# Designs tried in a protein design run: designed miniproteins, single chains, continued (3). Part 21

Each design is a single chain, and the fold is of that chain. pLDDT is the mean over its residues in the fold that is shown.

## One batch from the design tools (miniprotein)

Design m8747
Fold by ESMFold2-Fast:
Structure m8747 (fold): chain A 106 residues (1-106)
Amino acid sequence: EKEDLAINLEFLGDYYLKQGKFDLAIKYYEEAIKLDPNNINALGRLANAYLQKGEYDKAIEYYQKILDLEPDNEVAKLNLKAVQAYKNGDKETAEKYFEEARKIAE
């Protein structure tokens, strides 16, 4: 029940994110997390939405929450390092970490 609703909210978030409607995407991902605070997929989507909006501190916060739940989550570790690099203006290092995360996620 809650899992099905969370998946639908994540789908709506993804839909609005693809349209560049970051605040709407964030709203739906936050509702999914409210239903299941341990939803790693929704937490990752929310972090990515904040990253795309340029809210790096919020993106870092949610990747850290993933690591609190799953300390061995390599994708979250790499994405966290990438966002930290991006926040510091090091786009090249950020892109390298995002590429490493993408290769693992494939």
Scores: mean pLDDT 85

Design m8748
Fold by ESMFold2-Fast:
Parts: structure tokens; sequence; C-alpha cells
Structure m8748 (fold): chain A 60 residues (1-60)
């Protein structure tokens, strides 16, 4: 389901972030946000978008 895929992408994004791969983390967080939104979980989608912005700032 979109919710299951969103959760998996969030976990992968967290792992990339822990490794210092902030560019990959940002991309994965954005993809997770899209899937959360598709599943109707707007709060989780917004949370993922904020994490993506934070990762992007660290990548620069």
Amino acid sequence: TPADRAHQLEEEANKAYEKGDFKTAAELYREAADHYEQSGNTLAAERMRKKAEEAEKKAK
C-alpha cells in the first residue's frame, strides 16, 4: 500500500541521513511524503517534507 511504501522510504531516508548522505536522504523523504499524502496521512507527509528541507540544508 502507499502507507507501507511511505514507511519503508522513511526508514531508508533515516539510514541515509545517519550515514551523512543528506542529498539521498532529502530525496527519499520527499518520496515518502508523496506516498503518505497518497494514503491520506497529511500530517506524516508534512513531517517528511520538513525532514527533506533539513537534509537539503545540511547537504549544502
Scores: mean pLDDT 85

Design m8749
Fold by ESMFold2-Fast:
Structure m8749 (fold): chain A 97 residues (1-97)
Amino acid sequence: MSKKEKIAALGVAGALTVASLFVPGTDREQALRDVIAIAEELLKMAKELGNQEAVEHAQRAIDLAREALKSGRLTEEQAREIRDHLFRAADLLIEAA
């Protein structure tokens, strides 16, 4: 798998995992941990490529997901923000790769 294909797969996986947070029966804590893991991998790639904007978007997604885990609460607006930061990080990394 190419680096661009891996980044695209991470972006899609992140978006689908965030969408699952509002599906009845979803383990929300596990889904949030999965979002953090995806965002941490994007953050690592952003740092390796020196893309500071992608670093900031990936870090914001991590911070929002960690706060949701800590508080036990997540708004639809916060979930959209996590998704949008993940997509923006992935888009920037695809352009840089």
Scores: mean pLDDT 82

Design m8750
Fold by ESMFold2-Fast:
Structure m8750 (fold): chain A 57 residues (1-57)
Amino acid sequence: GLEALVAASSEVLDAAGAALAAGDRELARKILQKAGLDEVPSLEELSRAGRLQRERA
């Protein structure tokens, strides 16, 4: 969910976002699973998580 994404490292969000932007959901899933996230979000949800992460920093 969104809260788990906000808690993830910026490196994980950047890598997963790049994979999803390229249309590679499988790569995005593998990146997120390594970080303990079992859901593949939308690009919109990743953008929102990154924005919230910056606001909370």
Scores: mean pLDDT 74

Design m8751
Fold by ESMFold2-Fast:
Structure m8751 (fold): chain A 59 residues (1-59)
Amino acid sequence: MMSKEEKEKLAIEAAKKLLIEAPDLPERVIVQLVKMGMELSEEEAEKAVKEAKKILEEE
């Protein structure tokens, strides 16, 4: 029932949560967790993690 847009948004939120709650995790591990949890491609998961980092660094 999730659209691709909805999945991408949830992936960004998941990445934000992981970056906040587990800052000691390497970015590569966060990408893999988002990829597995959201059933995304590696590129989509990496994009979500980068967007999450950008949001957290700018606000």
Scores: mean pLDDT 77

Design m8752
Fold by ESMFold2-Fast:
Structure m8752 (fold): chain A 80 residues (1-80)
Amino acid sequence: LTPEQLIRQLRAFVERRVTDPELRAKAHELLDEIEQAVKDGNKEEAYKAIERLAQTLREAGFPEELVERIKEDLKKAIEK
């Protein structure tokens, strides 16, 4: 998956699975930050936004295994 495709899939996941509207909005904001950082070629900012997204998903009650998988998939997509 490209970063663009993965971010699109994660937006759909957030809409369906994050039930708290404030955490959902925060997750979308962070996905926007990741997308912009990738477009700017700023991997450092992308990685910071990914860590903040991971924390937001933990706050939303997702299991650590799923959060780590999402984080790893995003990092792998950005490294390509």
Scores: mean pLDDT 86

Design m8754
Fold by ESMFold2-Fast:
Structure m8754 (fold): chain A 60 residues (1-60)
Amino acid sequence: THAEIFELAAQGSEARKAGDYAKAAELYEKAARLATEMGNHELAEDLRRSAEEARKLAEQ
């Protein structure tokens, strides 16, 4: 649901702040999947970009 997308995105942000970029990427990707299922493609795109950025940081 929309609330679940918000919770996952918030958890992703917290993981990113903690330096756990791999976990942040997974949480953002899951939130993006739910946003797509809800028909919010703009939000899904933003969340996927956040996941991609986190993945790049995790690989450093």
Scores: mean pLDDT 84

Design m8756
Fold by ESMFold2-Fast:
Structure m8756 (fold): chain A 65 residues (1-65)
Amino acid sequence: DALAAALLAAARAAGLPGAVLQALAALGRLEPMVKALHEKYGVDEEEVRKRLEELREEAAALLAA
């Protein structure tokens, strides 16, 4: 939630398109999904976090542009 809120606020301040704002907002919902996948399917939590970090870096690059 905090991650998604921060990224969404920064994206709005940068004047990014609505589609990008929606994508950034979705990042905050990934943490509950990570926990659910780990608990139900034994998915490696660290691997999912790595993917989440990659998405965050992509969002940061868009905000920096």
Scores: mean pLDDT 56

Design m8757
Fold by ESMFold2-Fast:
Structure m8757 (fold): chain A 58 residues (1-58)
Amino acid sequence: MEKRLEEEIESLPGVESAVVDLAAGELNVRFKDDASQEEQERAAREAAELFRRAREES
């Protein structure tokens, strides 16, 4: 589950990498240096929602 979630978050515009630890409740997202403020905010919201959904199922 974590690998799929990481891949999904990493596919978001402006995301360079993501590390998910569902057991610890940790999500670490790294944004690309050239990502716009709007891309960062959109990716952060989408990543948080994906992480929240995954935690509810785990």
Scores: mean pLDDT 78

Design m8758
Fold by ESMFold2-Fast:
Structure m8758 (fold): chain A 77 residues (1-77)
Amino acid sequence: HMATLSPEQRQALAAIARAAHAGNYDEAIKLLEEVKKKSTNPEAQKLFDKAIEAVKAGRVDEAVNLAGKALLTDEDS
């Protein structure tokens, strides 16, 4: 009924969140681009792009939420 993140996806999301909250925006963007590259789902890729733009804008909470949605969308496929 509800998609659940794999252990690997949870680790990726935790790493992205840690980098973003620490102000390491370049690292957060790099991690987001890496998970986007591994995705074949166009909707997930769109959400990763929105997360990257949120990081660039300093909207950390929005970026982490979008990254989580992207990973769940990728898992649901």
Scores: mean pLDDT 80

Design m8759
Fold by ESMFold2-Fast:
Structure m8759 (fold): chain A 55 residues (1-55)
Amino acid sequence: SETLLLARLTVLKGAIYYLERVINNPNATPEQKEQARKELERLKKEVEELEKQLK
């Protein structure tokens, strides 16, 4: 249902926000930033696919 898709998008966007903060944190290690960047790209693709279903 559309409601369940919207709920999932909210959770994913929250995770994306957290990962972007890790990438932009000067105290994060290069390894932490690399892992966060990889996860960020995966989650962004999932968000885009879900948003296509809503539009």
Scores: mean pLDDT 85

Design m8760
Fold by ESMFold2-Fast:
Structure m8760 (fold): chain A 73 residues (1-73)
Amino acid sequence: SKEELEREMHGGVAEVAVAVDLSILKSRELSEEELKEMIERVTKLAEDPSLSERAKEFAREAIEELKKKLEEL
């Protein structure tokens, strides 16, 4: 159905958004403030009840990577 396609597309968009955040983490130096802002944004994304379980897993991974980077500072 169109609803199922939209759920898959929205889940995929969320996964891409989380992956982009992880890619930025690995490819550039971030300030403590930038890391904290990214953690807050990804945490809000992970709390969205419409988010697929797969997208939630990617969001949790992104939060873990962001926290590790913050601890390195």
Scores: mean pLDDT 68

Design m8761
Fold by ESMFold2-Fast:
Structure m8761 (fold): chain A 98 residues (1-98)
Amino acid sequence: LSPEERERIAEQAIDDAYELFKKAAEETDPVKRAVLTTAALLQVSIAIDLGSPEVRERAIERLKEAIELFKNSPNLTDEEKEEIVKMLETARKELEAA
């Protein structure tokens, strides 16, 4: 892939990740929420792997925004919020270390 194609794919992956996180935060079914969250994290990983340093920083910021979406979601119990936030914080630390 050309650098321009990699950057385009990475930019799209960030946008797709955020839409999936928004859907996950609105989802009332824990299983469907887990599927959407996993799909969103896969898109974040694609953006980190293919993107420039600037795109990677944006992917990490989008992950931080997603954490806030889950913290403020009326559709999750406090226990579900703690579990998802812990998972996303772990993913963020791993991606920042890579």
Scores: mean pLDDT 82

Design m8762
Fold by ESMFold2-Fast:
Structure m8762 (fold): chain A 82 residues (1-82)
Amino acid sequence: MEYVVTVEVPPEKAEEISLALHEAIEKIEKEFGAEVEVETSEDGKTVTITIKAKDEKSAEEAAKYLKEKLEEVGAKVEVKKK
């Protein structure tokens, strides 16, 4: 099961968002057993994160956790089921 998380990065929050993203991904991989792929746009303004997990519940919870953590640091986040 796959979820796609799209993150809009304000320039003023880019460093805070990058740190939160790295911490959230490490936790997701360890606690949810999910595979995470990260693609950054060439201008650095958009980050696309694909979360792939063995079951739907793990994928959904991982995507929700990532969204909550990134929104706490001022990112605009959209989550879509793939």
Scores: mean pLDDT 81

Design m8763
Fold by ESMFold2-Fast:
Structure m8763 (fold): chain A 94 residues (1-94)
Amino acid sequence: MLTEKGVELRNQARYEEARKLFEEALRKDPENAEAWENLGETLADMLEFDEAIEAYEKAIELLEKQLGPEDPRVLAAREKLRGVEGERRALLGE
């Protein structure tokens, strides 16, 4: 699947190629929360923190709609979002 190939590329630090595959997956299925989450993680690896935050927020919105706000997958996505926000603050010297 496009998402699985994107994860492989991200693990190889081929972030721009991974990003393109996740964006392609989202063009085919914009409700794919997993693809939004992986896009956010890839953007964070690229230090594109504002775009990463937007992607994680979209993933959380979709997961909450599909599973409810207390689902472990939603809680995990929120934890990842907090991590990205923390990295952005650290990089900006806050």
Scores: mean pLDDT 84

Design m8764
Fold by ESMFold2-Fast:
Structure m8764 (fold): chain A 57 residues (1-57)
Amino acid sequence: MLVRATEDQPANEFGYLALKKGDILEVLEYLDDEHALVRNLKTGEVGIVRKKFLEEL
């Protein structure tokens, strides 16, 4: 499933993926109600993002 980042997010030591607003991501797994594991299609990086910062395409 493809989603778009609606906000910038810095990477951190807890596995959060660096995001730029407008990045297109592939959802790999929904971890809980607030978090998803995604791949950034521009960088190939995999990490955790907050679902509230994602828009479904």
Scores: mean pLDDT 82

Design m8765
Fold by ESMFold2-Fast:
Structure m8765 (fold): chain A 76 residues (1-76)
Amino acid sequence: VRETVERMIRGAAAKLDSIPEDLMVALIAHELASLGVPRERAEELARRMVAAAKAGDEEAAQEVIDETVRAVEEAR
C-alpha cells in the first residue's frame, strides 16, 4: 500500500507539466476509490497529494502518504 501511494505522488510530480491538475486529482482519486477509500475522502487525499507534489514539500508528501495508507487500511 505505502509503495503504491508513494508511486502516485511521484507520478503526479512527474506529470504536472503535461497533465492538467484537475485531471491528475481525478485519476488519483479514482485509484484510491478502487482501493476502497470513500469517494469524498479519496478526492480530498488526491488534492493534497497533488498539492504536496507541486510544492516539492517532502514533509507534506510524507504526511499525505501516512494518511492515505491509513484510509486504505480502514476501508478494508
Scores: mean pLDDT 76

Design m8766
Fold by ESMFold2-Fast:
Structure m8766 (fold): chain A 87 residues (1-87)
Amino acid sequence: EEAEKLTVEGAIALENGDYDRAIELFEKALKIDPNNVAAYVLLGRAYLKKGDYEKAIEYFQKALEIDPNNPIAKSLLEEAKRKLEEK
């Protein structure tokens, strides 16, 4: 699937530390499938890695709007909130 392929490519870019490329790929995936929970979670992770905790919180919240019981999104949202409090 096109959205799945973009999400996988974005995850590889994220693992390689290319956060801007990862963000671009996840944004493209979300244009194809705006309910792609994995893409929202990974986009939030990319912003966490960049230190943009406010955007990270936004994307984890979007993931939870679609999948309210997603344990990864819940855990990462709490982490992003803690890091934002430290700044």
Scores: mean pLDDT 85

Design m8767
Fold by ESMFold2-Fast:
Structure m8767 (fold): chain A 80 residues (1-80)
Amino acid sequence: MLSREELIERVEELLEELRKLADELAQAIKANDWERARELLAKIQELMAEISKLMKELSPEEQEEVMKKLQEIQDELEKA
């Protein structure tokens, strides 16, 4: 089982990876690379599921911060 410190670090790593995939997805959409976009969406969905699992172990305050970061990433994707 992850310690609290390891849990927080893992969530931050997943959020950073999610931002990177979101940026790559935006680029694929702009390039009309729909096969690449589909692959990236699948990876984003997997990361979102992992983040959701880890969030169950977080405090309410930490969950709020993660949700805020997820909303920011979603907003950026909607603008692509």
Scores: mean pLDDT 79

Design m8769
Fold by ESMFold2-Fast:
Structure m8769 (fold): chain A 56 residues (1-56)
Amino acid sequence: ADEETARAAAEEARRGAESAGLDAEKAQKLGYQFAVDTGADADRAGAAGVLAVLSE
């Protein structure tokens, strides 16, 4: 994914994690990384970031 998509994924992961009471900073980093590594859209990468934090 491009930089804009990765930033959007990070922001979505941060908001989702914050709403769920999870580690927003960690979710933001994971959402960004998922978008970069997989080429997924912002929604999917963001959700993956939140789920990764939830599973820890």
Scores: mean pLDDT 79

Design m8770
Fold by ESMFold2-Fast:
Structure m8770 (fold): chain A 65 residues (1-65)
Amino acid sequence: SVEEAIKKVEELIKNPKTSVEKQREAVAELVRLIQDEATTFQEHQRGLREALKGLEAIDKKEAEE
C-alpha cells in the first residue's frame, strides 16, 4: 500500500547505513504505488511529500560521498 511504502522510505532515510541505491529503489516504488494505487488527493499528497524527502536524503548522502 501507499502508506506502507511511505513508512519504508522514512525508515530507510533514518538509517545512515542505507545505500543510495536502496533509497532510490524505495522512492521509485513509492512513486509507482502513488500512480497505481493512490485513490485520494490526501494519499497523493502524503506519498509525494515522502518521495521528496527521500530525494533530499539521496542528494545529501551523495554530497557526503
Scores: mean pLDDT 76

Design m8771
Fold by ESMFold2-Fast:
Structure m8771 (fold): chain A 68 residues (1-68)
Amino acid sequence: TAAEREAVLAFLKELGEKAVMRLKEQGLEASYKVEVTDDEATLTITVNGKEYTESVPIAELVEALRAL
């Protein structure tokens, strides 16, 4: 649903912000990007020009969020 996509987007933005903050505290250049479709959520973290991308089905993330 739209509410589930918004919850997933908010969660991944928080994770990305936290990861980028920790990397910057270690003296690394870092940024993040979050993209959410109807089926999948993608988090990309760029560290010193190198991209790390993880994609997860929204259904799996929704189940994980409910378990928290």
Scores: mean pLDDT 78

Design m8772
Fold by ESMFold2-Fast:
Structure m8772 (fold): chain A 118 residues (1-118)
Amino acid sequence: EEKERLLKEAQELHDAVAASRPALETMRQRGELPDDVIRGLEAALLIAEALRDFYEGKMTKEEVADKVAQAFRVMGLEELAPKVRELVLSADDSPEAIRKAIHEGVTLANDAAAARGA
């Protein structure tokens, strides 16, 4: 059950990621979306690609941590990149633990944005 669930999630993520990259490039080509929206979509796609590759055994947890840190840099959150990398590295090697670590990183980004936007 657990293995079948993870395999199904990996397949769904693979298909979604495969469709999302061409869509994002089309959005960039049109120039209709603000730069911050494009950067946010690129960051989300980098994270999704890293999780897909991790689920498929093509990427280590350390490589996922590096890609998530890269996504935060793409969003302009350079100061949070080393902290989110550490959160992913400190997580258990399960996809659920890594997703939780990424979610904690997103919460830190939202908190930082709220503090600076005030």
Scores: mean pLDDT 74

Design m8773
Fold by ESMFold2-Fast:
Structure m8773 (fold): chain A 65 residues (1-65)
Amino acid sequence: MKLLTKEQLEEIKKLILEDKSLSEEEKKNAIEALEKEPTETVARVIMVDGKLSEETRKRIEEILK
């Protein structure tokens, strides 16, 4: 299990908040999950469960590389 850096966490949270395909409830749930467990695994689960736009998902994948 790999912890996200502070920069990765903040950038991923920003991308989720700016995503237009997520509801406000889905954004809140994703942010809460990342704040509870700021890990690469949780970020990947959010992408896979996701109604995230393809653009947002690609940007998160680049952050995790």
Scores: mean pLDDT 79

Design m8774
Fold by ESMFold2-Fast:
Structure m8774 (fold): chain A 75 residues (1-75)
Amino acid sequence: ARAAQARAWGAAGDPEHVAPLIELLKDPDTEVRAAAAYALGQIGHPAAVEPLREIVEKGTGLERDFARAALALIK
């Protein structure tokens, strides 16, 4: 499952997973987008900051709340 993969990548903390996680922020499933946003926060890579800000501004579901939490972790 894509959400489970995103969570696993976040827990691993490997910066090689940042780019595929940013792509998952565009996934049609809200739970996948939420998992990707949180995983990006766990990794803490600055390349995730602008994509996460876009999700906070334009997001309409659970991913918006996780993107806010992720931004608090990265700063």
Scores: mean pLDDT 77

Design m8775
Fold by ESMFold2-Fast:
Structure m8775 (fold): chain A 79 residues (1-79)
Amino acid sequence: MKISKEELEREVLRALAEMILATAANIDPELKKVYEENKDLSLLEQAKKMLEVARSKGREDVARMLEKAIQLLEEAQKL
């Protein structure tokens, strides 16, 4: 029942990344479709698919947001 600092950091990074993915999905209807269709995949895999779509559409604002989500998820995997 006690959470370690490492477990807390991992959960915070995952929660922040998940919020970023949900925010990106609310900004663009095509990203929302990709997000909903890929919910069975890991958050990292979902983020990578959404990033590919954002880049293909020239949505640099959303692409930067998704790149940060990917970075957070990769850091969580190292913990």
Scores: mean pLDDT 82

Design m8776
Fold by ESMFold2-Fast:
Structure m8776 (fold): chain A 61 residues (1-61)
Amino acid sequence: NSSLIKDIQRLFGLDVDGIAGVKTFEALYKLTTDPELFDEADVDKDGAITREDLLELIKRN
C-alpha cells in the first residue's frame, strides 16, 4: 500500500512521495532498532526500497 509508505513518511516528517528511499528506511530502522534489517530489506543496494521491500521488512519483524 502506497498509503503505508506515505504514512511512515508523514510520521517521521519526511517528503511524502510514496517512494521508500534511504531516509524512509532509516525511519523503519528506528522503529525496529536494528540496522541489520536495513541491509536485508535493501535487496538492490541502490538506496531505493520498493513497497514490497518494506512489507518484507515488516513481516520479518
Scores: mean pLDDT 59

Design m8777
Fold by ESMFold2-Fast:
Structure m8777 (fold): chain A 62 residues (1-62)
Amino acid sequence: MSPLELRIVHLLLERGPLSARELAEELGASQATVRRHLARLEALGGVARDPETGRYSIAPPP
């Protein structure tokens, strides 16, 4: 994983479900950059997005 992806995973583990905006604010990155990395992590099964809240969380283990 890239350093930014590792920070995303760490924040989600530490602080619970967070939106792309909240992650961008915490990481000092643009929402577009954070969403790109979240999309990759989602494709890998590492994170899941709640469609009702727009928040991301660590995906449950298979």
Scores: mean pLDDT 79

Design m8778
Fold by ESMFold2-Fast:
Structure m8778 (fold): chain A 63 residues (1-63)
Amino acid sequence: MEREIEILELRIADEPSAAKAWYKLGELYYQQGDLEKAKEYYQKALEVDPEYEEARENLEKVE
């Protein structure tokens, strides 16, 4: 899991517009119980792609 977070963070550094990578970071932090970071990353995914349904649905779960 930690290695996966590092890989996703590296990918986001190269491609900040990749909504899916932001969403995956949100999922990983949600699984670790860090709801504040999960919320932040789901919001980032929606900033990149406002129509990203899965990010919107998971954001509702962490509120």
Scores: mean pLDDT 75

Design m8779
Fold by ESMFold2-Fast:
Structure m8779 (fold): chain A 77 residues (1-77)
Amino acid sequence: LPSPEEIAERLRAARSWEEMERIVRETVDALVAAKVPLAEARRYLNLMGEVMLELGVPEGRVSAILAEALRRIRAAA
């Protein structure tokens, strides 16, 4: 599983918001598959959200992406 810092760098290298959303989705899929504890998964979500906001993704879109990610992580626990 890539570190949160590696995921942040992948997001910064993304060329579109769609690519950023794909990176987030793939990261969540990996967190669920690896059965990462909720507390650790939240560290990934917090960093991904912060980076997306820094890169100019609208707050509402970031909130929606993170809410769905958190729902999937909680459902897998």
Scores: mean pLDDT 85

Design m8781
Fold by ESMFold2-Fast:
Structure m8781 (fold): chain A 58 residues (1-58)
Amino acid sequence: MAEELAEQYEKAADIFEKNGDYKTAAELYRKAADLYAPVNPEKAEQLRKKSDELEKKA
């Protein structure tokens, strides 16, 4: 359930990133990371890093 929602946020983030909306993409990656944290902490860390990198480009 939470994993499905996290995957939806991750996919939405990918779309916004491709459209050049780095600020929105970063926010969505952060939401996905928060949802992954209790189930897949390694994935959560990867997405948090991705969000931080995109925020620097926004």
Scores: mean pLDDT 81

Design m8782
Fold by ESMFold2-Fast:
Structure m8782 (fold): chain A 82 residues (1-82)
Amino acid sequence: AEKKLEEAKELIKEGKYLEALKILEELIEEHPDDEEVLNEVLKLAEEIAKKALEEGDEEAKKRALELQTEIGVRILRQVVLG
């Protein structure tokens, strides 16, 4: 998880938001119940959404917001269903 998180952070710094989002999506599929991973991916998706909005990257913004929603649902299921 940590290696892919660092790779995603590097891609975000380079402005490669779609490539970063792909790695983040892979992380939540590989670690669906890991709260620490889900929270880190959520944080990075929020960062991508903000940067994409500022830069006018509508595709990256929409995809980052969709990922944030998916993670939020997964976290809520863990809290509500145990």
Scores: mean pLDDT 79

Design m8783
Fold by ESMFold2-Fast:
Structure m8783 (fold): chain A 63 residues (1-63)
Amino acid sequence: SAMELKEEMRRLAKREAERKALALLPDPSEIRIEELSERTIKATAVRGDEVVEVVVEVPPLPE
């Protein structure tokens, strides 16, 4: 269904945001995934004094 597809797309976006954050800052002491909106996912990785933020957009399902 469209709702199940939207949920799967959001899960993939969360995984992509996390992957990108880990690529920029490997072995972080903390990683946080936040849904800023239905179409915007943010990943924040922290390691000591270093902080990396990655934002990934999830396209909406048109009609």
Scores: mean pLDDT 80

